# Designs tried in a protein design run: designed miniproteins, single chains, continued (5). Part 90

Each design is a single chain, and the fold is of that chain. pLDDT is the mean over its residues in the fold that is shown.

## One batch from the design tools (miniprotein)

Design m19127
Fold by ESMFold2-Fast:
Structure m19127 (fold): chain A 96 residues (1-96)
Amino acid sequence: SLEELKEAIKKLLEVLRNATPEEQQKIRDDIRKALVEAGVTEEAADSFVDGLVEGAKTMDIDELAKLVAESLAESMTPEQREKFLKALKEIIEKYK
Protein backbone atom coordinates (compact mmCIF):
# COMPACT_ATOMS: atom_id res chain seq x y z
CA SER A 1 0.00 0.00 0.00
CA LEU A 2 1.05 3.65 -0.35
CA GLU A 3 1.03 4.04 3.46
CA GLU A 4 3.27 0.96 3.88
CA LEU A 5 5.68 2.34 1.25
CA LYS A 6 5.67 5.78 2.95
CA GLU A 7 6.43 4.22 6.37
CA ALA A 8 9.28 2.14 4.88
CA ILE A 9 10.79 5.24 3.19
CA LYS A 10 10.49 7.16 6.49
CA LYS A 11 12.34 4.38 8.37
CA LEU A 12 15.00 4.28 5.62
CA LEU A 13 15.52 8.06 5.93
CA GLU A 14 15.93 7.72 9.73
CA VAL A 15 18.53 4.95 9.18
CA LEU A 16 20.37 7.14 6.60
CA ARG A 17 20.47 10.16 8.96
CA ASN A 18 21.98 8.06 11.79
CA ALA A 19 24.46 6.15 9.58
CA THR A 20 28.23 6.71 9.38
CA PRO A 21 29.65 7.84 5.99
CA GLU A 22 30.74 4.24 5.27
CA GLU A 23 27.27 2.90 6.15
CA GLN A 24 25.60 5.63 4.01
CA GLN A 25 27.62 4.49 0.97
CA LYS A 26 26.61 0.83 1.55
CA ILE A 27 22.95 1.85 1.99
CA ARG A 28 23.13 3.90 -1.26
CA ASP A 29 24.55 0.85 -3.09
CA ASP A 30 21.87 -1.47 -1.64
CA ILE A 31 19.01 0.93 -2.58
CA ARG A 32 20.40 1.31 -6.12
CA LYS A 33 20.65 -2.48 -6.50
CA ALA A 34 17.09 -2.96 -5.14
CA LEU A 35 15.67 -0.44 -7.63
CA VAL A 36 17.47 -2.06 -10.59
CA GLU A 37 16.32 -5.55 -9.50
CA ALA A 38 12.74 -4.18 -9.28
CA GLY A 39 13.01 -3.13 -12.96
CA VAL A 40 14.16 0.50 -12.73
CA THR A 41 16.94 1.56 -15.14
CA GLU A 42 20.42 2.12 -13.69
CA GLU A 43 20.25 5.83 -14.67
CA ALA A 44 16.88 6.32 -12.91
CA ALA A 45 18.12 4.36 -9.85
CA ASP A 46 21.24 6.60 -9.59
CA SER A 47 19.09 9.75 -9.88
CA PHE A 48 16.67 8.45 -7.21
CA VAL A 49 19.46 7.62 -4.73
CA ASP A 50 21.18 11.01 -5.23
CA GLY A 51 17.86 12.84 -4.73
CA LEU A 52 17.03 10.80 -1.61
CA VAL A 53 20.43 11.49 0.01
CA GLU A 54 20.32 15.24 -0.81
CA GLY A 55 16.68 15.48 0.36
CA ALA A 56 17.57 13.75 3.65
CA LYS A 57 20.07 16.58 4.39
CA THR A 58 17.62 19.49 3.90
CA MET A 59 13.98 18.34 4.04
CA ASP A 60 11.58 17.33 6.79
CA ILE A 61 11.61 13.52 6.96
CA ASP A 62 7.79 13.12 6.83
CA GLU A 63 7.47 15.47 3.81
CA LEU A 64 10.33 13.74 1.95
CA ALA A 65 8.90 10.26 2.69
CA LYS A 66 5.49 11.35 1.34
CA LEU A 67 6.98 12.89 -1.85
CA VAL A 68 9.20 9.83 -2.49
CA ALA A 69 6.35 7.33 -1.92
CA GLU A 70 4.01 9.29 -4.24
CA SER A 71 6.75 9.56 -6.92
CA LEU A 72 7.40 5.79 -6.77
CA ALA A 73 3.64 5.07 -6.92
CA GLU A 74 3.39 7.13 -10.15
CA SER A 75 6.63 5.78 -11.75
CA MET A 76 6.48 2.05 -10.92
CA THR A 77 4.00 -0.76 -11.62
CA PRO A 78 2.32 -2.40 -8.58
CA GLU A 79 4.58 -5.48 -9.05
CA GLN A 80 7.74 -3.31 -9.17
CA ARG A 81 6.63 -1.40 -6.04
CA GLU A 82 5.96 -4.68 -4.13
CA LYS A 83 9.41 -6.02 -5.07
CA PHE A 84 11.12 -2.74 -4.08
CA LEU A 85 9.15 -2.52 -0.79
CA LYS A 86 10.30 -6.05 0.14
CA ALA A 87 13.95 -5.17 -0.63
CA LEU A 88 13.62 -1.86 1.25
CA LYS A 89 12.39 -3.67 4.40
CA GLU A 90 15.44 -5.98 4.18
CA ILE A 91 17.80 -2.96 3.87
CA ILE A 92 16.18 -1.30 6.93
CA GLU A 93 16.52 -4.52 8.98
CA LYS A 94 20.20 -4.90 7.92
CA TYR A 95 21.26 -1.37 9.02
CA LYS A 96 18.96 -0.67 12.02
Scores: mean pLDDT 83

Design m19128
Fold by ESMFold2-Fast:
Structure m19128 (fold): chain A 64 residues (1-64)
Amino acid sequence: ASRAELLAALLAEARRNGGVLSAEAARKILLEHKPSVETADAVTDAVLKNNGEITAEELEAALS
């Protein structure tokens, strides 16, 4: 699976929830897309560093 496809899915979910992605929503998307361990780790670390909630802007910066 492409990193760009995963990022698009995460950003779409964040936008649907007022621009914020929760840890639970991120985990659900990661389970559906089955990214590489490296990519999954990057998303999990970004959410954790932002206190369990990450904005679309912060997510894009972390995965660009």
Scores: mean pLDDT 76

Design m19129
Fold by ESMFold2-Fast:
Structure m19129 (fold): chain A 64 residues (1-64)
Amino acid sequence: MELTAVEFLMKAFGISREQAIRLARERYGFRDPETTPASELLAWARAHRDVPEEELVARGRAAE
């Protein structure tokens, strides 16, 4: 299937699906990140530019 917001986050941040879902819901406010197209999340990420920094933060704070 197409890349969803969750799939995109997993690829971009190298995090698990669970962590990507949490991040999308809690941080980005995406109600259904698993069905939201990656283009929606990509637009948000481009606007903020600090997404790469959040990769490290999310991985550490998720406490996997």
Scores: mean pLDDT 64

Design m19130
Fold by ESMFold2-Fast:
Structure m19130 (fold): chain A 62 residues (1-62)
Amino acid sequence: MEEEKKEREERQEKAQKTGYGSYARYTIARLGGPQSWADLAETTLENAKQVAEEAEARLRAA
């Protein structure tokens, strides 16, 4: 199991450097999804960062 994970992770890294540019795009390509979903995932991730900053502020206030 761990050996298989290591090989998979190495392939992911190579795929990103080759042309995918991000883990989201690589993952969507592996799942057979269109690359347009990667654009949505990246936009959602940026929105999630804003929510995380607000959550961190809440945690420090509490």
Scores: mean pLDDT 62

Design m19131
Fold by ESMFold2-Fast:
Structure m19131 (fold): chain A 122 residues (1-122)
Amino acid sequence: SEVSELLKSLSSLPESVLLSVATSTEGNSLPVEEQLELQKKARDIANELEEKGLSLSELIDVIKSLPDELKFGVFLNILGRRNEELIAALPKEIQEIVERYHNGELTPPEFEEKLIEALKSL
């Protein structure tokens, strides 16, 4: 299936890319080029999901199956493109997490943690 093929390609991501994500959380001193490459990776995944013509349910299943390091970035990219459709179709628990973040009730790390946990629980 399209979802299985995509998941297989995503699971083949270089370990060095995931390590770059993990190490960049200590001190915001990465070169601009490395930060742009990270953002591009999440965007490329979101583009591929759109090009595959996946249903919203299939999109959620793919995000749920992504490595934790990619879940947040990919989710935000999709939210930015389909926010009306995605938010309306998301489980109430995830909608509440997104709303609390927009209202300033959650810090960015708290938002990321709660979102990843909620996506795993789907």
Scores: mean pLDDT 62

Design m19132
Fold by ESMFold2-Fast:
Structure m19132 (fold): chain A 94 residues (1-94)
Amino acid sequence: SLVEKLKETLDKIVALIKEEYPELAPYVEELRKAVIEALEDPSTPVEKKIRNLEGFVEVLESLASDLKASEELQEAIKETKELVEKLIKELKEE
């Protein structure tokens, strides 16, 4: 599923951030947890899921632009952003 792929790419981002920016790792881990929990919670309204994912895309764009990230981290952020955008599109088509 797209959610499982998102979990995998987020785990990769967390691992890379732990190596490159260890001070940011706890914040990214909490953000990952919050995004996935809201997304998998059937009681969360679709509109709120979409807003949470849109906010998360903004965070990923900030990480990509503000960090002097490695090519590997930049690519992982790009892949995660593309998955989030696909998931938002799928949710809007419900």
Scores: mean pLDDT 78

Design m19133
Fold by ESMFold2-Fast:
Structure m19133 (fold): chain A 94 residues (1-94)
Amino acid sequence: SLEELLKEINALRKKIAELRPDEGKPETLREMLALHEKLLELYEKIIEQLKEELAKNPNDRNVRLQLKWAENAIEQEKIRIERLKAKLKALEAG
């Protein structure tokens, strides 16, 4: 369900926040990357469910707004993933 997916997203975001103080460690960055990649998967599942709902109710403005929100969330997660990859590469090069 959408509610369970949002619950999982909130749990992952809390775990990422707990790791943030150790962001100078390559091991922590790898763990953060895995968690952000999992967030990306969960947002993609949200989009799939919202598209199915929109197919049943094409004029549902709330579903369209939720889709736009989830698409924006995916773009933000992609930016975070690229930033973390760059940080990891810089640390491993030193």
Scores: mean pLDDT 87

Design m19134
Fold by ESMFold2-Fast:
Structure m19134 (fold): chain A 91 residues (1-91)
Amino acid sequence: SVELSEEEYEEFLKKVAERIEAEREPAIEQFRAQPPLSPQERQDNLASLDAYLARLDALLAQAKREGNELLARVVDLYREIVEEVRALLEE
């Protein structure tokens, strides 16, 4: 495996954050365009999203403890998208 330098890693995380922000609205629109889920499928998806949010919260806490502000930003952007998808499933 080729390891990234600290500068390359920082630039990579910044580009990932920009891409997440750019792709957020298209992803939400794609989700809204899906056919209605059954009550069971909705419940299963909510449980899956809740588990994923718990993992993101743990990763965010770790990133903040380590002073990795760029990783914290990327994780926060993912959390925001997951929270928005979760809110749509509750409608």
Scores: mean pLDDT 78

Design m19135
Fold by ESMFold2-Fast:
Structure m19135 (fold): chain A 97 residues (1-97)
Amino acid sequence: KLDEILEKLKLLPKEDAKLIVEAILELKKYGKLSKELREKIVEELKKAGIETFDDDKANFSNYVSLLSIKYDIPVLSIVLELEKLPVSDIEEILSRL
């Protein structure tokens, strides 16, 4: 199951795959993103001309949509699978990217 999710993530550039997994991990642990990760997501959205909000979940959702369109991959499906995993499994996936 973890290997299947990892293979799907590898369809994305490594930087984007890592950012998705890091964002899910932080949102699951803390309900919010770190300043560093928040700034990275906001920067990518601004570069694409996408409106940003004072809401980490809204910005992350828009970033997932951006990647899905840009790479023609159902990134939201991958995110929903990751969100179902315990923190330890998400940390393992991040370590293997």
Scores: mean pLDDT 85

Design m19136
Fold by ESMFold2-Fast:
Structure m19136 (fold): chain A 82 residues (1-82)
Amino acid sequence: AEELRKKGEEHMAKGRKAAMAGDTEAAIAHYEKAAEYYKKAYEAGDESAKPNYLAALADRAHLRGDREAAAALVAEYARLRA
């Protein structure tokens, strides 16, 4: 679980760096990989990975221009961290 979460964090960092460089395709691919790893970590018993999974999906939705989906995912993330 911890190793899966670490891989998710690594892909989030790469995704953010790609987004800052204007490489939208690479950023989306990294956010998708991050979401996959965080979901696997959550399913393996790391409940703290669920907010990270939602954050990765929100960043992906934002880059796709889906503002409604991004806002809904951010709201769910905030609810879990309350």
Scores: mean pLDDT 77

Design m19137
Fold by ESMFold2-Fast:
Structure m19137 (fold): chain A 117 residues (1-117)
Amino acid sequence: MSLQEQIDALTQQANEYFQQALQARSAGDKKKAEEYTKKADELLRERGRLLLQSPDPVTVALAQVEIAALDKALKEGKPREAAVQYTAAAIRVIGYLEEGDEEAAVRVAQEFVERIK
C-alpha cells in the first residue's frame, strides 16, 4: 500500500467515525458519540505522523502548509481565513502534481509556508 493510499484510507475511516458520532449525538447517546470522536482523532493523529515522516517532499510540504495555516489562524483568531488560504494552496499543489510538475508543486508549498508565517 502506498503512503497516499494509507493517508486516503485513514481520512475515509476518520470521516466515517465522525458521521457515526453525529448520528449517536442525534440519538442522545453522548458516551457513544465521544467514543467515535476519540477514534476519529486517533486516525487523524496517525495520518499526521505518516505525512511528516514521508520521504516525499511534496507530502511533507503540504503537511507543513496545513500546520502553518492553523498556527496563524489561532494566533490571529481567523480560522476561516486560514482554511481558505490552505485550501487554495493545496489546490495549486495538486494541480501541478496532476500535470507531473513535482518541482513546481514543492516550490508553491514552500512559498506559502514562508508567506503565511
Scores: mean pLDDT 71

Design m19138
Fold by ESMFold2-Fast:
Structure m19138 (fold): chain A 100 residues (1-100)
Amino acid sequence: SREELLEVMEEIIEELEKIIEEAKKQGADPNFIKRLEKIKEELELALEKFKSDPSTTEERMKQSILGFMDFVISASSSDPKTKEKLLKLKEKVEEKLKEV
């Protein structure tokens, strides 16, 4: 359902915030952190857009979720530890999307 997809997006935002905070604690490159924060902000804007536009299809929302996961993983190529955490998050997201 739409409501379940919005919940998945909120969970991704929460997990991404935790991953960013952990990367900061581990002394990750400040430019890398800024890039991840920018991506998180873009996902938050997409969530607000989906909440305000009920005409967005579930299929389009799923495509947007998976596209964001692929994009943030690609942006993390310079930090292997963060990339590994994001790959695990993507696996959890893909499993949840099978149940929606």
Scores: mean pLDDT 85

Design m19139
Fold by ESMFold2-Fast:
Structure m19139 (fold): chain A 86 residues (1-86)
Amino acid sequence: HMMQFDARVLAVGATSITIDIGSDQLQLGDLLLITHQGRSVYGQVTAVGATTSTIALQLAAGQTPQSLLGIRVGDVVHLQTVPDAG
């Protein structure tokens, strides 16, 4: 039931990232654990295209994807699907 894959970061927003994985692997509402260099955060898929998806990250007030994960455009992140909270 857990899928695991690596994705390239295409864009970094204030509370979200865009990755190079699309609708063949991800669906709207998918809950993911995102890992980069030993740091992890949960995120939920909020947009899915043919080749790209947007993930909204569960960040504390004042955190950004860069401050929490140290990510930048072009970095590779590890993704794991997790069961929906229900």
Scores: mean pLDDT 80

Design m19140
Fold by ESMFold2-Fast:
Structure m19140 (fold): chain A 82 residues (1-82)
Amino acid sequence: MIEEKVRLGGVEGVAKVTPEKAVGEAGGVKIEIPILSTDPKDLVLKGIGYILRGIGLVLDGENAKGAALMAIGRALLKFADL
């Protein structure tokens, strides 16, 4: 339903979010996260959390996982605005 993209050098992260789950993909990595609450406050907090965690993964050299989580976080923030 909601789609977002993030690019980290040569790696593109893409996320899709529905009321049931968020799915992020980058560099052959796929991450699925169930959405336990569609409250905008909870979506914002989780979105920020996944972006920060994704940045941490990039700093640790896990660019594909980082891109996927950052895309999920951005998509959750966009979903919260609906």
Scores: mean pLDDT 80

Design m19141
Fold by ESMFold2-Fast:
Structure m19141 (fold): chain A 73 residues (1-73)
Amino acid sequence: DSLQQVKRVGRAIADALERAGLTEAAEEIRRQLDEARSVEEASQVVIRGMNLATEAGVGDDALAAAHAESLRL
C-alpha cells in the first residue's frame, strides 16, 4: 500500500523532528499525514518535513529514519 508506506516515511521524519526538540513541527507533520488522502498529498508533507529537518540541522537523521521505514514491510 503506497499511501501507507509514504505516511510511515513521513512519520519517521516527524519522529526525527521531535527528537530534535521541534515538537510542534512534528505534530503538524503528523496531522498533515493523517489528513493526506493520496500519495501525492503525503509526498508533499514528506518534502516539508525533510525541509524542516534540514533547517534544524537533523536532515541526515531524518533521511536515515525515512530510508529505514521505506525498507520496512
Scores: mean pLDDT 86

Design m19142
Fold by ESMFold2-Fast:
Structure m19142 (fold): chain A 117 residues (1-117)
Amino acid sequence: KYKEVVKELAKKYNVSEETIEEIAKKYGLSKEEFVEAYEAFLEIKEMVERGAPAEEIAKVLQEKLKISEEIAKALAEFLVTGDEEAGEKAAELIEKEKDSRGKFFLLLYGAEEVKKR
């Protein structure tokens, strides 16, 4: 599973598998945590695309990423509404709590936004 996720991300963002593995290490994620965080990202992306409510998204974020309720609520509000203030609050809370999974989630979100352009 881990090697397959690394290969998918490397191809998707046109970087080496080694670069993806270095990113996981930099964010302090185990192989299991890395796979869980990526799977959570894909699930959350699907939920946002189908118009799931922020409360439902926040619950999945807490369960899959094991982030705090405060981070999950702010991040879910940002993903549903596009409210920059909610996004800033989520980023500040992630940095304050030193949440490696939340930081990795924001990295994946940013990479997808760049890829759309």
Scores: mean pLDDT 80

Design m19143
Fold by ESMFold2-Fast:
Structure m19143 (fold): chain A 110 residues (1-110)
Amino acid sequence: LGEKVAVKIEELLGKVETAITQAINDPSLSDSDKQVLQQVLDLIQRGTVMSIGMANSGDVIDALQFAINVLQQARDQLESLNSSNPTVQNAIQTADEAIRELQKMLKELE
């Protein structure tokens, strides 16, 4: 179970990391917005390592809850940019989908 949860966390947070990296590389975004995106990327990368570690230790419920909380914080920071840029909007949508998938997995363990 821990391995399956770790793989799913890695997959979903990896998709969010990719979407944020695409936003950082968008030439239409300001340096100020890119600074916030870099902070969100750092949050996701750190959160991924920590949640995978929890899942591999057998703390699968804590791992899922931690990953969900990291994604919610990331989503809130992305929303705070108040950006209509399609790349930023794609990162928000990717985070929302990851949150939904992890919440579904958490419910299936109850």
Scores: mean pLDDT 88

Design m19144
Fold by ESMFold2-Fast:
Structure m19144 (fold): chain A 105 residues (1-105)
Amino acid sequence: MDLLLKQIVDRTNSIGDQLTSMGKQSTDSSVRDKLNSTADGFGLLSDAIQTIMDSGNDSEVEQARKNIDISRKKIDDGIDLLTKMGHPIVGRVKTLAKTLAALSE
């Protein structure tokens, strides 16, 4: 379990970093803002997974679950943008989303 969750966190952070880099390279402020918002969503997701793993208390876990829902919305918006851009990273984002869905079993 720990190795799988570490891999998910590592992948989440890697995608977030790449999206931030793409934002810095963008000349369109709307695209840049959307890429940065999507990267923030991945950061929020990474933090939420860590909180769930630490299992400190039910209130923190419930807040982390709400943060996952917020991050999913930001990520879905980002998938739409990345698909319109034709960027190959969209495949990695979709794969991570499927992995996260499987963990809700």
Scores: mean pLDDT 75

Design m19145
Fold by ESMFold2-Fast:
Structure m19145 (fold): chain A 62 residues (1-62)
Amino acid sequence: AEEYARRFANATVEERRKLADEWIDEWLKENRDKNTPEQIARFRELREKADKRYEELLKKKE
């Protein structure tokens, strides 16, 4: 758990975006007939919002 959290905390925005893209691709494979482009865009927006919040928390912790 600690090691995973450490990797996530040290991940760049680009690395987090790549992980999000991989997650979306995997999700599409499982729900191929149900996902629309709008739902995919919503997932990306939620991920970006979460990443921004997490970065703000890290800055406050210092």
Scores: mean pLDDT 63

Design m19146
Fold by ESMFold2-Fast:
Structure m19146 (fold): chain A 100 residues (1-100)
Amino acid sequence: SSETVKATLEKEVKALEELIEELKALDWSKMSELEFLVWKIDIGGMLVLLLRLLKKLGAPEEVLKKLEELIEKVANAKTPEELVEAAEEAVEVVKEALAS
């Protein structure tokens, strides 16, 4: 049901917000390339799940396209700052879609 999909989206958005806070708390100067790759995989995987749930909810094509662009930004992020920026924008996109 749409209610179940919305509840799952809300839980996944909160989980993403918690991951973003955890990433922000780290000393990025000590982060290895492998650790950064793992963060990109984890956050990217969550954005893909959010996209799938938004598609089930029948979100507008504009919203889906924006989230797809953010998934690409996460995959191509060269720094933790770029990763945080893309992830925070994804949170805003999903929250706006849920408010509509």
Scores: mean pLDDT 90

Design m19147
Fold by ESMFold2-Fast:
Parts: structure tokens; C-alpha cells; sequence
Structure m19147 (fold): chain A 62 residues (1-62)
């Protein structure tokens, strides 16, 4: 369905954003621990949003 396609695209975009935040966190963990922690927190928020959208996608496929 159109809604399933839209959710899949949103999940993909959020996954890229999450991966970018985790990349920054790893790169900065020793040089700027505060920035690293902020990026880990952002990645956790993005992961929660991804889980919400995946639950919606599963409901549409059922």
C-alpha cells in the first residue's frame, strides 16, 4: 500500500540519521565526550521513532 511505502521510506531516512549520530559519537568519544553523549542520546531517540514506525508497518502487512 501507499502508506507502507511511505513508512518504509521514513524508516530508511531515520536509520541514516541514527547511523550518522552513532558515527559522530564514536569519533568524538575521547576528544569531546559531551558531544559524543549528546549524539548517543539522539541515536536512542531516533531508534525509538524507528521502532514506532516498524510497528505501524507490521500492522499494515498483517
Amino acid sequence: SKEAVQLDLKIGMLQIAKDSSLFIAERMKDKNPELAEQNRESAKQLEERIKELKKKLDQLKS
Scores: mean pLDDT 87

Design m19148
Fold by ESMFold2-Fast:
Order: C-alpha cells, then structure tokens, then sequence
Structure m19148 (fold): chain A 87 residues (1-87)
C-alpha cells in the first residue's frame, strides 16, 4: 500500500539521521522534512523526497568513506521505494 511504502521510507530516513548524527544541520533538515512528509499528499511527498535526497547527496563528503557507502545504499533503497510509490 501507499501507507506502507511511506512508512518504509520514513524508517530509512531515521537510518540516515543516525549516519549523519554528528552533523546537526543534516539531522535538523531530515527531521523537518519527515514532519512535512507525514502530512504530505503523494505528489508533495515525491517532490520533498527528491529535493531532500539531492541535498543529502551534496553532504556526503562530510562523512567517512565507510559511512558514505552506507548512505549511498540507503539512498538507493529509498529511490526504489519512491519508484514504487510513483506507480
């Protein structure tokens, strides 16, 4: 269902928060986005996620190489769920 896909995406965003825990700007932005996502319709949800993931990708250089790989894998998983939501 759409609700299950949204819940899975929110859970993956919580994992991103843990990987960026030492970056308060990234943590604050993801948390703010999650609150907006909970109230968003499908179209707004997809747009917010696209914008947020693109921004997160620009912050990868602040993490260790190991954490960068973990973030990229989470971004891949989120992207797959977003494609299912788009259908």
Amino acid sequence: SIEELKEQILELLEELIELFKDDPEVVARIKATMERLKKADKEEFLKLMEETLAWIATRLGELSEEKQKEVLELLRKIGELLKKLEE
Scores: mean pLDDT 86

Design m19149
Fold by ESMFold2-Fast:
Structure m19149 (fold): chain A 68 residues (1-68)
Amino acid sequence: SITDQIKSLTIQAFILMSERVQALLNIKKAERNGDEKAKAAYEAKVAALDKQLASVMKKMKDLESKQS
């Protein structure tokens, strides 16, 4: 059902947001250690996660609009 699809996407969004928080914490650790390579890698990961999250959020909104 559309409701089950929205629930699945909500769980996916939660997982992506959790991974994003972990990546942000790793950026701060890399900054403290002067690890420019690790910092750049985690910044790239945050950008990729933001794109994935935007895609999931768009799919949820599209499905919610079909429930009316």
Scores: mean pLDDT 87

Design m19150
Fold by ESMFold2-Fast:
Structure m19150 (fold): chain A 116 residues (1-116)
Amino acid sequence: MAEEKKKEALEAIERLREAIERAEGHEEEVRELLRVLADAARHAIEAGTDEAAEALRALGRGLGAHLRALGERDGNPELRVAGEAVETVGEQLAALLKAKDFESAEEIVERLEELA
């Protein structure tokens, strides 16, 4: 379960990398949202609570919905892909935190910080 969640998050981060490269003109908006998510994830790891994990999942969902809405408005499929991937990363990070798999969560956050 935890290993599969880590794999899904890493695959979502790779989709994010590709989407950022192809979202010419929106790369900075995506990177800003990734910085927000990575910062929140760092705080959630430090807190180590289920409440922090749920807040992180809700944040990832909200940021993902925002990117999907921008993609729909502008007819940009790469922003929709980025939004889906952001939501997935938030969900899998929250699941890893609830499982107390802080090592896998840290690795995912480091990969997010590399993209931001």
Scores: mean pLDDT 85

Design m19151
Fold by ESMFold2-Fast:
Structure m19151 (fold): chain A 107 residues (1-107)
Amino acid sequence: MEEKVEKVKEYIKKNNINLQKLRDFLKSINPELFSDEEAWDRLLEVLARLFTHDEKPFERLGELINVKGLTPEEAFAELEREASRVQADPDLVEELVKILKNEAKKK
C-alpha cells in the first residue's frame, strides 16, 4: 500500500506532470466544469482511483483529447466511467488525492 503511494509520486516526478497547467488548460476550455473546487476535487479522485489500478490516467486523458478528439468534458466523463469500474481501497484513494492536491499547489 505505501509502495503504491511512492510509485505514483515517482510517476508524477518522472513524467513531469504539471497538475496546475492541466487545471488551467481544462478551465480555459470548459471554465464551468473546472472552476469549481469541488469539480476539480472530483477529477483528482477519479485520477487517484485509476492510479490504484496501475492505470496511466494522464496518458489516457491525453489520448482521449488529442487522438480521439473528445472535448475535455467528454474525456473527463469517460475517465470517470473507467474509474467507477475500479475497486479501490478508500484509504489509498484518500492518500493519493492528498498527494495530487499537494503536487498541484507546488506547480
Scores: mean pLDDT 69

Design m19152
Fold by ESMFold2-Fast:
Structure m19152 (fold): chain A 71 residues (1-71)
Amino acid sequence: EEFIKKVYEINKKRLPEIRERALAAGAEDVYVDEKTGKIVAVLRPDTTPEQALELGRLIEEEYKKAVEEAK
């Protein structure tokens, strides 16, 4: 409970930076899921498989950073 809330707050605080990087990688938008604290990237209709893979890596990296900071 508190851990998920802490991850959510960390990701929400870092959202402007994460969004900027994700948009540069081809995302349409980015938000933080309140229920999981995870970052969610909204893909563009023309997002390539390569861009989707890079976005997935970026999201995983940021989630890992938030989890480490939450500890």
Scores: mean pLDDT 79

Design m19153
Fold by ESMFold2-Fast:
Structure m19153 (fold): chain A 102 residues (1-102)
Amino acid sequence: SPSVEEIANSMSEEARKNFWNAGIELSTAVAHLEEGNLEQAADHLELAIKSYKRAAELDKSAEPVLKLVIEGVQAALEAVKNGDASKAMQYLLQMEKRLEEL
């Protein structure tokens, strides 16, 4: 059986994997926003949120960072659902700036 230490290291690595997978979904959503494909953008933002939430569940030390990301992506998703691609992009850029300041 794996040791508690090995499980902890695996959990942190799996959290990072979920964070990176969410980043790919977010990048795909941004590409769709730039092309005006709001429905596809919304789908990929929802997948990003799900993966960021999973990362937060797997690694509590990352939770403050992931909370900021989830809030920003959720705001962008709401803007997309309201037909406002420009406002969605603004929320994502504000989120990225806040992350750079951590």
Scores: mean pLDDT 81

Design m19154
Fold by ESMFold2-Fast:
Structure m19154 (fold): chain A 99 residues (1-99)
Amino acid sequence: AEELEELARKLISEIPGVDVEKSFIHAIPEHRLVGVGVAMTKPLSEEERKEVEERILERLREAGLRAHVTVADASDKNKVAGAGAGAALAAVGDALDLE
């Protein structure tokens, strides 16, 4: 769990404008699966958030991880926590389907 979370955190830190400290990561090591709620250092449009989400998802997949990624505005800590919880729940559901 901890190793996959650290890897995911390191990978998202390489994306410009990501606020790693405010981002939420949940790892399911049995399936190499991570759920990520991403906080940005500045507010983004819906289109810009989708673009960042796709870039992070591609980078995590290139590292051999299965991922669920949601990008939220950094200006609202509660929205980032909600996005992270949703991504984590999606990751859990996916892992159960792989059992």
Scores: mean pLDDT 70

Design m19155
Fold by ESMFold2-Fast:
Parts: C-alpha cells; sequence; structure tokens
Structure m19155 (fold): chain A 70 residues (1-70)
C-alpha cells in the first residue's frame, strides 16, 4: 500500500498534478475512498488511479483543470 501511494505521488508529480488534482481525477473515475473499505479494495482503487494517469495523462490533466476551474 505505501509503495503504491508513493507511485501515485510520483506519477502525479511527473504530470504536474498536486494532491487536490489527483483527488479530482479519482472522484471523476468514481474511485474515491469510503468508510468500511477493505485494504484490497483500497489498493485496487489507488492502482486504478495510477494506471489511468500513466495511460491517459492528457485526459487526467483535462479532468483536473475542468473540475478546478470549470
Amino acid sequence: LEKLRKELVAEAEKQGLDSSDVALVAKSLGVLGYAGETEEQRKARIQAVVDYLKENPEEAKAIARKLRYG
């Protein structure tokens, strides 16, 4: 889990996204954390955000900008 969180931060920084931008992307993907979430579910959703940032960097930036400034 800690390694996966560090990977998320590194990928976000590579794209110029801060923690708030990452939260907006996660919200857009429907993978925000919730109460009662298992550790496996938490790892899966963080991995989904990491994968999305790697595969769709331009879309991730567009989502963050739209939700922050739209």
Scores: mean pLDDT 74

Design m19156
Fold by ESMFold2-Fast:
Structure m19156 (fold): chain A 74 residues (1-74)
Amino acid sequence: SEEEQRETLLLALEYQIQELRKYEDSPQAEEAKELAKEARELREKILNGEISVEEAQKRMDELTKRWRELLEKL
């Protein structure tokens, strides 16, 4: 359901935000900070009903790809 998809996205975003905090002392700290900011903004849009589940999933997939790229640089 759309509600289950929203809840899954919110949990995934919260997890990503918490994990990105671990890189605050890395050479990629600024990139990690920017990703965390975008994840927080997406989470806020989902909570406020400002974004469709389909668009939220696309944004989450993009953030996840960038997070993986960040990890490869560490």
Scores: mean pLDDT 83

Design m19157
Fold by ESMFold2-Fast:
Structure m19157 (fold): chain A 66 residues (1-66)
Amino acid sequence: SLATQLAAQMDLTGKRYFSVSEAVELINGIPSLTEEQKQAIIDKLRATGKRYLSKEEIVKIVEEAV
């Protein structure tokens, strides 16, 4: 699944938390997502108001948006 692929990519970084900008770059790098899906996910990431997001939170947002 897309969520599984994204989680694996994040695991390869060795990071547990990502800034909103880093999360946005990860989402923009997914070729199977439409521009509309990317924008919906990015808007939701930014709407959290958090400085950093866990891998789990990012995966959940992607799963809920697609």
Scores: mean pLDDT 81

Design m19158
Fold by ESMFold2-Fast:
Structure m19158 (fold): chain A 85 residues (1-85)
Amino acid sequence: MPTEEEIREALANEEAYLAAAEARLRAAGASPEQIAAYLEAMRHWMAAARAALAGDEEAARAHLEKAREALERFKALVEEERARA
């Protein structure tokens, strides 16, 4: 089981991970709106992890809800673009 310190070290590289994910999505031809929704979901999942580590289950739950909303928006944008192609 990872310790709080191990998870905090992983989260310290969040910006590098998000930048790499953005570059990969752009290379794959994702739209700016699709990229924005995906990165928003990732940021909220990481914020939920931080809140959980701090013992703030309410904040963790709120961030997970926002992450799922952003992911559903990403999926809708992908399907909408596919349907219009």
Scores: mean pLDDT 78

Design m19159
Fold by ESMFold2-Fast:
Structure m19159 (fold): chain A 64 residues (1-64)
Amino acid sequence: SAEELIKKAMELFKQGKVVEAIALLKQAMDDYGLSLDEVYEMMVKLGADPDDAAKLVVMVGIEL
């Protein structure tokens, strides 16, 4: 599910695996048709720190 991909990306980010985290967020966006705003909202709902979620979303946006 989209939530499972996003949870895995958050765990990778916490481990310093930023490139792998970005790749999984891109996969979730492609597979489920999610926007950057929807990815941010889902990360926050899943318990991510809002500042960390914002950093990830900016990095994904740059790589798109």
Scores: mean pLDDT 84

